Designed miniproteins, single chains, continued (5). Designs and how they scored, part 21

Each design is a single chain, and the fold is of that chain. pLDDT is the mean over its residues in the fold that is shown.

## One batch from the design tools (miniprotein)

Design m16701
Fold by ESMFold2-Fast:
Structure m16701 (fold): chain A 86 residues (1-86)
Amino acid sequence: TIDQQIQQGQQNIQQSQSYIDRASDYINRDIDQARQYMQQAAGYLGSARTSVRTAQRQGGDVSDLQQQVDQNDQRLTDVTRRIIDR
């Protein structure tokens, strides 16, 4: 179950990253679509955080997954700022 939570968290981070990349591409093309992609990215990031908590509760080492969550949160913040500053 720990390995399953870590794997699920990694998959959710990858999905979040994909949506952040799509949002970035759409900033100058369709700002409303960029905002929708950022909402999807935030949702996947939230799911990854849940996986971190569950794995940690089960005694898993979540240091790498937590670092990935933190890095993805920074990317989400940076792209959100670009959308606002458009």
Scores: mean pLDDT 86

Design m16702
Fold by ESMFold2-Fast:
Structure m16702 (fold): chain A 61 residues (1-61)
Amino acid sequence: MEALEYARRLGLSDEVAEKLVEKYGNDLEKIEDAIVELTRKLGSRIRDATLEEQLAALDEI
């Protein structure tokens, strides 16, 4: 799934990418919007964010 590769390039963990697919299924537009929102919440530190921080941000969107 292209959305998983996109999430990985932005520094999101595989677990967060899998949660996005579980939440939005095959809706690539919703997955991309969610990734953008996660990037906004975590800012330029997304690559330095812990799994717990990424999951907490995901739970807020």
Scores: mean pLDDT 72

Design m16703
Fold by ESMFold2-Fast:
Structure m16703 (fold): chain A 80 residues (1-80)
Amino acid sequence: SEARRLVEEVLARIEEVRARLPEMSPEEIGAALRELSDLRDEALARLVELGVDIEEMNRYLFEISAAGAEVGRLALELLS
């Protein structure tokens, strides 16, 4: 579906950021985390436009949030 394709594109972007984290400065890490936060909000808006129901939207957002939490954990380890 178009909604699933959107979710997979977001997850791919999160993975790109995760892979680059060890090579980033603290400033770049902060910027990347903000970008992922904005990307999540944009994905929510587009899922609404695509007409997905609230339960399906919540499942997709949970999947995105889980991937983002992994990046956040790695970022905290690198910034420590």
Scores: mean pLDDT 84

Design m16704
Fold by ESMFold2-Fast:
Structure m16704 (fold): chain A 59 residues (1-59)
Amino acid sequence: GKEEAAKILREGGASEEEIKAVLDAPDVEQAGLRVAGLVARGVISAEQGERAAKALAEG
């Protein structure tokens, strides 16, 4: 869920503002796109992005 995704993003080095932007997404698709943006900018690793997106999709 969102708490697990937030923990993964925080461990990856995302800021609280970036984490909040992911969690405030209106749906799982938009949340996943925001996570992909963090990976593309080098804020988090691809593996961390995949785990965070999975956690968001699980509820």
Scores: mean pLDDT 83

Design m16705
Fold by ESMFold2-Fast:
Structure m16705 (fold): chain A 63 residues (1-63)
Amino acid sequence: SLEQEAIRTQREGLAVARAHIADRAFVERILDVVVEVNRAMLEKDYAKMEEKVAELRALLAEA
């Protein structure tokens, strides 16, 4: 489900953030998108959740 994908992608994001902890700007960018994914999940905004999961995946591909 999209919710399971959102949880999995957030876990991957936090792992990448930990690996890049010295790059504070990059860590902050990851955490900002994670917050937006969580907000969309709380609001049950599936369109926004899909958008923000895709944004997080694109950011993680740059790592």
Scores: mean pLDDT 86

Design m16706
Fold by ESMFold2-Fast:
Structure m16706 (fold): chain A 114 residues (1-114)
Amino acid sequence: SREETRRRVEELLREAEAVALEAAREVLKHVPKEEIAEAIGLQLRLIGLAEQARLLIRQGDLLGALRALIELAELTLEIIDRYADLLPADRAARLRERARAILEEARRLLRELE
């Protein structure tokens, strides 16, 4: 049902936002001074995508919300990969696995709704 799908998308947003914020915090702890501005810019992009997804869910646009969630998960993975050398290897691997699981689920739900 649409209500069940909405609940799944809302839960997926909560998980995606949690992973994105955790990844951003870990990066900001470890980036050299010269990269702080770029890292903050990426964090703002993550926040913007999460807010976009939240607004689309509120409006009942579940397809739009899933596309925003896919972009959020993809950007989270890009950030983890870009700064992987600065993160503890086990931490980076766990964040990457969580972000990939979210991406795969969002893509599955998008296919199911199309």
Scores: mean pLDDT 88

Design m16707
Fold by ESMFold2-Fast:
Structure m16707 (fold): chain A 59 residues (1-59)
Amino acid sequence: MDERRAAVNEAIHERGADAVDPRALAEELGISPATASRLIKEATAESEALLARAAADQA
């Protein structure tokens, strides 16, 4: 797994997606704000898919 993607996932898990600023995260990881926004979007979509799967398995 890409180390930057793992760091983004961890930040979202710890602080929540609404508390993660793409520009601040980009500065922390040494990447562009566009890349940070893309990784945050991907991590959020993956998390939503996992939650939907868990809900279906409990139904």
Scores: mean pLDDT 72

Design m16708
Fold by ESMFold2-Fast:
Structure m16708 (fold): chain A 60 residues (1-60)
Amino acid sequence: GAREEGERAGRAAAEGDLGAAARHAAKSVQLGYDPEGVRRAGEAAGGPNGGRLAGGFASM
């Protein structure tokens, strides 16, 4: 679901895979999350930096 895709975006961002992070963030938004929701889910899985990057991609 949207949360799982946000978590995947944050984890990918934390691992330095910015392409995967952007794709998962976009998918999370398509499934109903706003950028703040993607940021929080990404933070839960990838820490504060993962969340910030995931939320940033979701805002593009």
Scores: mean pLDDT 87

Design m16709
Fold by ESMFold2-Fast:
Structure m16709 (fold): chain A 100 residues (1-100)
Amino acid sequence: MEEYLLSLLGKEVTLLFTNAEGEELEVKAKIVGVDPKNRLITLEVSKEDAAKLSVGMTAIIADEEGNVLAVGIVVGVDVEKGLVTIKITEHGLKLIESQS
């Protein structure tokens, strides 16, 4: 799994999430950091898109073809820097392990 998360570094991805109103939203993001030990992925998004995200939201990270790369929970949002940090859930880990 460590090699898999490191292989995602620098990829352009789509971040998929559902807001409090039940609306499905998609934002374009770039993976700028990974921490395999703590199961964290940091993504760079626009400031406008960062403002749409909140700590506690479930988020799906998908490639340009719609393949699911990771699933997790938003644990950090820095709107001013356009950064979002996602912690990979147990479900996301099972998806990664099943593709290995």
Scores: mean pLDDT 78

Design m16710
Fold by ESMFold2-Fast:
Structure m16710 (fold): chain A 85 residues (1-85)
Amino acid sequence: SLFEEAKELYERAKAIKTQEEEEAFAKELESLPERKRLLLLSIMYELEQKPELSEEEQKEVVKEAEKKVEELEKKKKELEEEEKE
């Protein structure tokens, strides 16, 4: 599930100890499809706020992530325009 994938990524992120590991992890996330990356990041944000969620709360978090993805996609387009050559 998306929640389980996000939780696994969140735990991996917490285990990072070196700059090289941080860069490798960031590149791995960037290699994911845009929509999936945004969904996972939104769920990871909720895990940062509430580490323990019930199964019902997990489903609600995934649903909220879908709504936030539309907003994040808009913001990402604005940020990418600043980085374009």
Scores: mean pLDDT 74

Design m16711
Fold by ESMFold2-Fast:
Structure m16711 (fold): chain A 96 residues (1-96)
Amino acid sequence: EKEEVLEELREQQKRVEEARKVLEEDPEKGRELRIELLVERLGTYAHPDRARVLAGIDRALARGYLTEEEARRLREALEAADEERVELAREIAEEE
């Protein structure tokens, strides 16, 4: 609605697109950016299939596709999203 908010949203979209390009040019740097994007995505909404996502993270860790630190970051982001959903539900219940 305000020009400042629209410009900030455009800059965020541009950063996401730049991260995708880096994934193709530098696989190692792209891997870190991919983890950051996954952390952001898991942290912004509750995942309907949490158990499957966690199992996928564990398998990737066991196969060496993720480090222990990367796997921990993804699990923490998923847990944070679930907590935010619970808090929102409580606010709605307390409103009435």
Scores: mean pLDDT 64

Design m16712
Fold by ESMFold2-Fast:
Structure m16712 (fold): chain A 71 residues (1-71)
Amino acid sequence: METITVEITVPAKWDGKRVSEVRGWIASKAGLSYVYVPDSLDVVLTAGKKYRVTLEKLGHSRGRLKSIEEL
């Protein structure tokens, strides 16, 4: 099982957005085309905060969010 970990800093334009609403942006940071976001991990993001995002690689260019942690 391959995992990809990225750190993201939430820009002002994504303030108050859920992870699922910005999944394309997260996918691009991980070199993926799509990220599946489980409901249990679909947290609300705050602009200026930094998060550690861990993804499980699923097949060719897709991932599943495994964890998201505020730094």
Scores: mean pLDDT 84

Design m16713
Fold by ESMFold2-Fast:
Structure m16713 (fold): chain A 115 residues (1-115)
Amino acid sequence: SEHLEWLRKLAEKVKNEEAKEALLKLIEALEAGNVDEALKYLLEFLKLNLDDPLVTNSPLFHELLHRLLLAASRETLEELIEELSKDPSMRDELALLVRALAEQEERGRVALEVP
């Protein structure tokens, strides 16, 4: 997977240990096919890098986030909506979670496919 190879290379360059741990756990969850955990770790990584527009505006992270949002369980989306509603810095990500929940209710849950 090109996404997994890119994430591994990014993890080697990340200087913040907490962000690096979140990214490594994201990679592990993706390799295991654990969508719900992958979404949680991706959001944690994004939260730790909200001041970096190269991360927040990355097409790769937006594509991966979109795919994970459509593939995540309803229970995980609802849990994350509750948690992110308490954090004003995550307002944009909260909006994406709410939209993903509505899309799943209309069209059903989509299987994760990582390119």
Scores: mean pLDDT 80

Design m16714
Fold by ESMFold2-Fast:
Structure m16714 (fold): chain A 89 residues (1-89)
Amino acid sequence: SPPISLEEFEKLFAEEEKKLEAYLAKAGTPEEIRKLIEEYVELLKKTMKEMIKSDPETREKLRKENVPKLQKIADEINELLKKEEEAKK
């Protein structure tokens, strides 16, 4: 598939952010978890925008730098979600 343009990415990402916000509101997601999800989404958006604008060498550097950061935040979100589910039992 052809690479996505920056404009198309920003449009699609904004639509997904709106859906995520609606989902989190309906789920009654705790503020601590919402804050981490917002941090994850912001870093993901920033990283993907920079990757779209970048040459292949810079994209590889961005992957090496930001994938571990994204994974760490995702792990923290998953741990807190598990604690919330256990607290409901």
Scores: mean pLDDT 82

Design m16715
Fold by ESMFold2-Fast:
Structure m16715 (fold): chain A 96 residues (1-96)
Amino acid sequence: MVQLASEAVSIKVKTKSPELARELAKKFEEIFEELKDKIVDYQIEFLSPTEVLITVLAKTEADREEILDKFVEAAKELGAEIKEITRFPPLHKVLP
């Protein structure tokens, strides 16, 4: 009878250079620090020197969307291409 929702999102971003990929990762770390009270866990992975995958597990769906908006803004500021955004559905509904 434990029903928990997992509010996760991943974003895959391609930059024009490895330097921009590192700057983007740093900006994402700054966003994580700013929003740490809304975040359960996060991971930043370099798929290539110019491709970054960020996965965030947020406390609520609203927190997830706020974090995602910050990531999209950061990527656009650095001229990066957003390749994929994947929202993971809740494993269980909190309200039956």
Scores: mean pLDDT 76

Design m16716
Fold by ESMFold2-Fast:
Structure m16716 (fold): chain A 89 residues (1-89)
Amino acid sequence: VVTEAPVVLTTERVGDVGRLEYTAEFPSPSARVEARATLLDATQETENEVSGGKLTSTVTLTYSPELAAYLERNSQFRGLLVTVTVTAE
């Protein structure tokens, strides 16, 4: 049986290097995490860490300097949509 677990998502923009970082914590160390981001010309990487009986998943998006400049000017309430799906028994 597959159950969707509640998740807390923290977002952070890391400098002017054209990177955005999203971190989510899950109460189960065995949970499966899938993250999706809607952003043109971006590279997505996901890292999972288990510590203290919980799973911490960090999604890092890297994008071009040109796109970074665009988002800096136009991203007051937009810029990136990230969906995090957690699957657990």
Scores: mean pLDDT 53

Design m16717
Fold by ESMFold2-Fast:
Structure m16717 (fold): chain A 77 residues (1-77)
Amino acid sequence: SMKEEAKKIVEELRELAEKYPEVREALEEAARAIEEVIDSEEVAVLGAIAVDHLKAGDLEGAKAAAEKAVELAKKLL
């Protein structure tokens, strides 16, 4: 389900936040944003994009995607 996929992305963002202190706050805020709008595929996809950027070593891209997830979630609340 979309909720299970979103939960997996939240867990991945929190694990990566522990490994990358320079982007920790942005990743933790994105994880919280996804949880607040758990049924939003669009917000969860932005979280997944942040995870993909981190796996590629792109901290700036990860932070940008995480911040977009937070901004979109705020508009949906």
Scores: mean pLDDT 86

Design m16718
Fold by ESMFold2-Fast:
Structure m16718 (fold): chain A 74 residues (1-74)
Amino acid sequence: MRRETEWFDVEVDSEKTTLELVAPPGATRVTVELFDENGNLVARKEAEAAPGETVTLEFDLPPGTYRARVRFEG
């Protein structure tokens, strides 16, 4: 199966941050990596996903702006 990679910005306030992702057709796994503004990897989570299913991932991060790299594989 093909891997698909998506990037987006995440803004974190004083609360827990949740990311909701819809798995594309053919995806069975998702990897989410969060990078700080200096490009350092600060968090990584992996989850199994079904095609078309919404996957919710919770992160405990200091307030700030982060970049998320989302990778689906199957």
Scores: mean pLDDT 73

Design m16719
Fold by ESMFold2-Fast:
Structure m16719 (fold): chain A 75 residues (1-75)
Amino acid sequence: SNKREAFERVKKSLEEAAERAKEIVRTGTPEQGQQALADFEAHARGAVEAAEGLGKEYGEEMRELAEKLLAEIRA
């Protein structure tokens, strides 16, 4: 469906943002890591809001993904 396709685009964007944040946290300075984490958290908030606009179930799925990715970046 058009909603699932829109959800998958937002999901891909969030996953790509997480990979960038992980790389910066791993290779950068502490300050660069803090900024990368803040940038990811802002991106994640936008992704959750966009998914919630598609439906409650999409919002819940995106929130769970965002929490998982945030934990991976912090590890």
Scores: mean pLDDT 89

Design m16720
Fold by ESMFold2-Fast:
Structure m16720 (fold): chain A 87 residues (1-87)
Amino acid sequence: DAEIEQALRDTPEEYREIVREIIALSQSPDEEDRYLAGALALIEAARQAGRSDEEILELARKNLEEARKAGNKEAEKVLEKLIELLE
């Protein structure tokens, strides 16, 4: 998939970009596909940025608490799926 490969190459390696992607994906109308695809995309983006699974889990747990404080249920579901996939 040339478009996905291109997007991954253009993705900044910053943690801030991964957080923004969580927020953007949470706005999709496809609830289950959004949660799963969002989690998988974030894991792959973080791995391409050189993050270990342990580092991704730590960041996801922190973001999950922030999403809960903000009342962002969509981001909460994506982050819960991400944590489940890495455990």
Scores: mean pLDDT 69

Design m16721
Fold by ESMFold2-Fast:
Structure m16721 (fold): chain A 76 residues (1-76)
Amino acid sequence: GLKEKLTELLTKGPAKVPLSAETAKAVSTFLENKKLSDPKIDTALPFKTKEEIIAAFRAIGREDLAEELEKLLDSV
């Protein structure tokens, strides 16, 4: 499903620049609100870039969520 594809994309490969704790928390909350949260994603978020997270949503065909998250992260 969509959640499984997102989990795979967000848990593979090393991060180039880690997220701040504030940004990681904002992403985790966003995922909970969209019913896409997963403990594996939450553990991996501090080791992902903002760009990788946005790209993951686009890769699963959810351009709408990618745009919404990008706007949310611009406010953090």
Scores: mean pLDDT 74

Design m16722
Fold by ESMFold2-Fast:
Structure m16722 (fold): chain A 92 residues (1-92)
Amino acid sequence: SQRDRVVAAHARLQQALAEDAPPEEIWNAVLALGYALGLSPRQVAWILDKVADAYDRRGRPETAERLRQRAEEVRQMPEEELRERLRKAYEE
């Protein structure tokens, strides 16, 4: 069900954050959540910025900067290309 997909994707993101996962794993977890929730590019970019802000507050500025770069990439990405990337991240 969609609810089960959202719960699983959210748990994946929470686990990545709890384990201080590499930026690429956090990025993929956010994309998977975006797919499960059916988010727009603006909404996916917003989540990435909020996660980046949290990493900045935790004293991880390098991770924060990488996530902010990913947020900007998402803002500039065509919606169809973003949807395909979200789907691929979810299927991993």
Scores: mean pLDDT 84

Design m16723
Fold by ESMFold2-Fast:
Structure m16723 (fold): chain A 49 residues (1-49)
Amino acid sequence: KEAIVEQVKKDFGITIDHPENFSLIKDGIGGDTAVKVVKLLEQAGFKLA
């Protein structure tokens, strides 16, 4: 799980301190990128808002 959060930071330039709060962060990164990040976090087993 830590590895995927770090990968998202490196690949998409977003920091996820609490993945549960990602719904608030995605508005800043754009819809297409947000969709890709959501899929990665869901595959890693994070529960998203």
Scores: mean pLDDT 63

Design m16724
Fold by ESMFold2-Fast:
Structure m16724 (fold): chain A 87 residues (1-87)
Amino acid sequence: STDDMLQQIENEAQRTLIELKSETDQNEIKTTVERMKKRIMELLSKSDSSSQSKMVDFLDILAASFRSLGYYEAAEGLESVREEILK
C-alpha cells in the first residue's frame, strides 16, 4: 500500500540520518547518501501513478528536514530522486 511504502521510505531516511550524525568523512557521506537514493528509487519503481503526488510531497518534507539539519548532500540526493519521478 501507499502507507507501507511511505513508511519504508521514512525508515531509509531515518537510517541515513543516524549514520550521518556520526560521520565526518565526505566520501563516506556520499556513499551513505547514494545508498539511500538507490533504495528509495527501488521502492518508488513499484509505485503507481496515483501515488506519485504523495511520494513527491513526502520526499520534499524529508529533503527539507535534512537541509534544516545541515545534511545538504542528503537533501540534494532526495531532490534528485524527486526529479526522476517527474520524468
Scores: mean pLDDT 82

Design m16725
Fold by ESMFold2-Fast:
Structure m16725 (fold): chain A 67 residues (1-67)
Amino acid sequence: SLRELLRQRNSPRDQKILAQLERIDETLAQLEGLAKSGDEDAARRLQAMQATLAEVKEQLLEEIKEG
């Protein structure tokens, strides 16, 4: 996984990125719970954050390949 690759590299930059991804995961879990209960705002935020997470993962994989 991307997170495992970042842990293995163990650079200060990669640690900061891991912390950001962990915060995103926590927010996604909370939003998923709210969306399942019928919160339309939470469902919209969930979709937006999932899209952002996918984009961040793609960018990080490219940086890892080029580094």
Scores: mean pLDDT 73

Design m16726
Fold by ESMFold2-Fast:
Parts: C-alpha cells; structure tokens; sequence
Structure m16726 (fold): chain A 66 residues (1-66)
C-alpha cells in the first residue's frame, strides 16, 4: 500500500482511505481519515467544506464495514 506523506490535503487523504477500504482495511481507512481531520483541524488547515467531506467519508466507510 502507498505510504502516507507527512501532510496531505483532504482530497489526497480521502483517496488514500478509499484505497485502503477497497483493500478491505476499513479500520485503517477510518483511522487515517480521523487522524487527518484531527491534525489538520488543530493546525487550522481545513476549510469547513473539507472537514465535512472527511466526516462524511468516515461515515460512509463505517456503514460499508457493517
């Protein structure tokens, strides 16, 4: 699987998490999205739209895991 850069934008993080989910690694995909949301929010580097997109993707993958 591709390694995660030190900092990715929200779009790159979503794409990486989708690849993990496609590989069946739902827990890691959710963790990656949650970590990015937390880190980027703390740094003030997320727009409200990007934060919503990350939260929505986390919910989608959680539902897909069920």
Amino acid sequence: LPEMPDVMNAEQTVEYAEKLAEAGDYDLAISVLRMHLRTMTERGLLTPEEAKKLEEKIKEIEEKKK
Scores: mean pLDDT 75

Design m16727
Fold by ESMFold2-Fast:
Structure m16727 (fold): chain A 85 residues (1-85)
Amino acid sequence: MKVLSREELTRLIGMVLRAIGILLDLERLLEEVPHPELEEILERARELYKKLVEAFRKGDLEKAEEYLEELEELLRRAEEIARSL
């Protein structure tokens, strides 16, 4: 198992907390604007969150960052869809 420095661990914790925030924002959007496309985005986001947590467990900062970026793109897309409805 990869041994993480305190700095690397702090960065990974920050990424996980940000991902949780994105999931909560997506759940709120879907509650306010029920739409099949938003449901699909939330399901994709939950899958990405699981992959991010697995990357965290492995100490893979690059993969964790990649999955977080994908989550942020999903949130942006969901907000655009919600605004257009």
Scores: mean pLDDT 83

Design m16728
Fold by ESMFold2-Fast:
Structure m16728 (fold): chain A 58 residues (1-58)
Amino acid sequence: MKERYEALKKAVDKMVELGLPETIAREAAQELIARGVLNPTDEELVEAAKRVIERRKA
């Protein structure tokens, strides 16, 4: 449980650092962690965020 929480926090922080909104970052990170991706790459984080953005596109 603690490792998943830390993985989630790091993924969110990294996506926010890449310029993504925190709400998008949280949803994308939760989806990756739920799929068992505990150490996502920058590419995996960006791809997950794109999927979230696509669903919520203006």
Scores: mean pLDDT 77

Design m16729
Fold by ESMFold2-Fast:
Structure m16729 (fold): chain A 70 residues (1-70)
Amino acid sequence: SAKLQKGLEEVDKIIEEAEKLVNEGVDPREVADKFHRELEKLLETLTPEEAEILKKHAVEKAEPVAEKMT
């Protein structure tokens, strides 16, 4: 669906911004909180089935960045 496609693109942008902020020395907890809020907003706009697809994509994309936030 168009909503899912836009959601996947938005997740990619959110992850890229999170990585940039961590690299710039922003507090990893603030970055994680921002990421959580943005992802939560996206999930609320989707069906449960689409939300599962988005969550899987977000986990795969966030793995390299999450290692830097811990």
Scores: mean pLDDT 76

Design m16730
Fold by ESMFold2-Fast:
Structure m16730 (fold): chain A 74 residues (1-74)
Amino acid sequence: SAMAEELAKLKETIAKTVANGAGETTRQHGRASHTFSASGQFETGDGVVYDLTVTATAVDGVGTVESISVSRVP
C-alpha cells in the first residue's frame, strides 16, 4: 500500500539519520535520548494526497517509533 511504502521510506530515513549521529540529544533521569523526525507524502488510488510524519526516539541505543501523524493535503 502507498501508506506502508512511504512509512517504510521514512523509517529508513530516520535509521540513516540515527546512524550518522544527527538529531536532537536530551537527557532525562541520567539517560541520553535522541529524537528524530521525517516527513513525506503518499497518494491513495483515488488521487487524494496525505502528509505523513514519523517521529522516533532512541534511548541508550534502543530506537522506538514515538508517533505517526497523517493529514490530508488540501
Scores: mean pLDDT 67

Design m16731
Fold by ESMFold2-Fast:
Structure m16731 (fold): chain A 70 residues (1-70)
Amino acid sequence: SPLDELSQIRDELQRLRDEETDPRKKQWLDSLISYLDKVIAQMKTSSEEEQKELLDESKSAYTYILQQVK
């Protein structure tokens, strides 16, 4: 499901954050995880169609934030 996919992405980002030593990159990862936690909470009250839209939007935001971490 879109919820399960986003939850797996969130958990992988948590692992990356815990292994990161650069405080700036940690801050960006913390911001991204916080954003995904809000989207996951919204998905729990959303229709299946809305969950798919939220997943696509989250992937776009994820790509944007990763460009800032470099």
Scores: mean pLDDT 79

Design m16732
Fold by ESMFold2-Fast:
Structure m16732 (fold): chain A 104 residues (1-104)
Amino acid sequence: SPLEELKKLANELVKEFVRFLVENPDASYEEIYKKFKEMVDKLVQKAKELGLSKEEIINLLRDFAAKAAIAVYITGVELGWSDEKIQRVIDAINEAVEEKIKEI
């Protein structure tokens, strides 16, 4: 189904984002933001191709941000990241999603 394809893509993008953060521990806020924005753009493009409504896309993006934030928190705690570093990444996730929601 369209929703299962989007869930699969969202899960793959979350894994790719976590890998990026682990491989780039000194990434700036702008680099983190840009990487997550690219992933948000891919997810929105696929959702539009599958015929999702504006409301469905907004819900998808908020769910995506929540899943990414949880994955970042778990990974950051396991790797001994500071609370400040974890929060900075979560802020970049939320900024990228809220900016995209304004465009929809």
Scores: mean pLDDT 91

Design m16733
Fold by ESMFold2-Fast:
Structure m16733 (fold): chain A 72 residues (1-72)
Amino acid sequence: SQEQLDKLKEETIKLIKESQTMEQVVLTASAMVYLSGAWFELKLGREEEAQELLSLAEEVIEELKKLIEKEK
């Protein structure tokens, strides 16, 4: 959904600001790629494809959050 996309985008922007290492930055880039893909799929009315990409973005965002917390 658009609301889910907006929420994940907001969270990713916050995590970009918290990122300190190249490994963390690479994960932000991966999240942005999936979020961009989800946005295109939503624009084309392909909800199932968008949901798959949003799920992948969520996985990367959770991995990034764990990495940032572990490296504090």
Scores: mean pLDDT 83

Design m16734
Fold by ESMFold2-Fast:
Parts: C-alpha cells; structure tokens; sequence
Structure m16734 (fold): chain A 90 residues (1-90)
C-alpha cells in the first residue's frame, strides 16, 4: 500500500509541476520521487512528534500565499498522500 501511495504522490507532484510552466521542463522523475520521499519523511516525523496538525496548517498557509487555487488543491492532495504513505509505513 505504501508504494502505491508513493506513486500517487509522485503523479500528483508531476501534475503540480505542470502548472508551473517556468520549471515544468526542468523537473525530472528522479527529482519528483525525491520530493515525494521527503514529504513522506516529514509527515512521518510530524506523526511521531504529535505535530501533524500544526505541520499541515503551516505548510498550507505558506502555499496559500503564492499558489493559485488549482495549485493549492494539488498541494493539499500531495500532503494527504504523504500522510497516508507515512501511516502505511508505520
């Protein structure tokens, strides 16, 4: 299950990158996978520390300052997938 969630996260991050035309052609599959793994690790650490709610709120607040509504929706989806993948690995 964790591997399936990680693949969905990579796909969601790829869709998010496509909404950033200035960087879309620079984003590689390897970079997307590394970012997905980093998000899963951050979510895992937040779960173990009991700070998941704060981490999600702070991350969404930062994204909301610069992201379009479409970008924010995909970013929220990515965060949800990262949390689910982290939980599946626990």
Amino acid sequence: EAERLLEELVETLRELAELLPEVADQVTEELLRRQAEALVEQARAAIEAGTLEAWLAETEAVLAETATPEQLELARRALELAVKAAEARL
Scores: mean pLDDT 77

Design m16735
Fold by ESMFold2-Fast:
Structure m16735 (fold): chain A 75 residues (1-75)
Amino acid sequence: MSEKELEAMIETLDLMSEYLKQVMDPEKAARFEKLLNEKKADIEAARKSKASQAEVTALRQEVLNLLKAMIDEKK
């Protein structure tokens, strides 16, 4: 279950990276792409270590917070 949640989060971050490239200035998009790549690294580390459901839930909340920040920046 947690592994599929981690995969879904990575896919969500990839889609958001594509979205940012279409709707933001290249400089702003590059900054958020760096943050997205850092979160992808955290998720991959959690996947390799077989993180607990609690850790996966915490990562999901961090991803949601990052996505909200990116949406607010677009405005």
Scores: mean pLDDT 76

Design m16736
Fold by ESMFold2-Fast:
Structure m16736 (fold): chain A 91 residues (1-91)
Amino acid sequence: MKEVFSVEEADALPPGSIVIIPASKGFVAADGSTPVEVARRAVEKGLKVIAVSTDIDPETRAELEALGVTVVESLDPKEIQAEVERLKAQE
């Protein structure tokens, strides 16, 4: 599991890795990418993606879900970790 904040970080990970991206309304990654752009690149690379936020724009949420991304409406590290473990247990 790794948090990714840019398209470049997603490109560096091996296929099948679980990654967490922030998806708050108005969030922009360090490279200027939107959460949807980071998620799309990660999915194209074969990564498993969890998007986390307590304030996700409905259009952004719909785009993320359409990409097959797991959306978690929490920023609590413990709750995020629980969802990561659930995804691992489904393998």
Scores: mean pLDDT 71

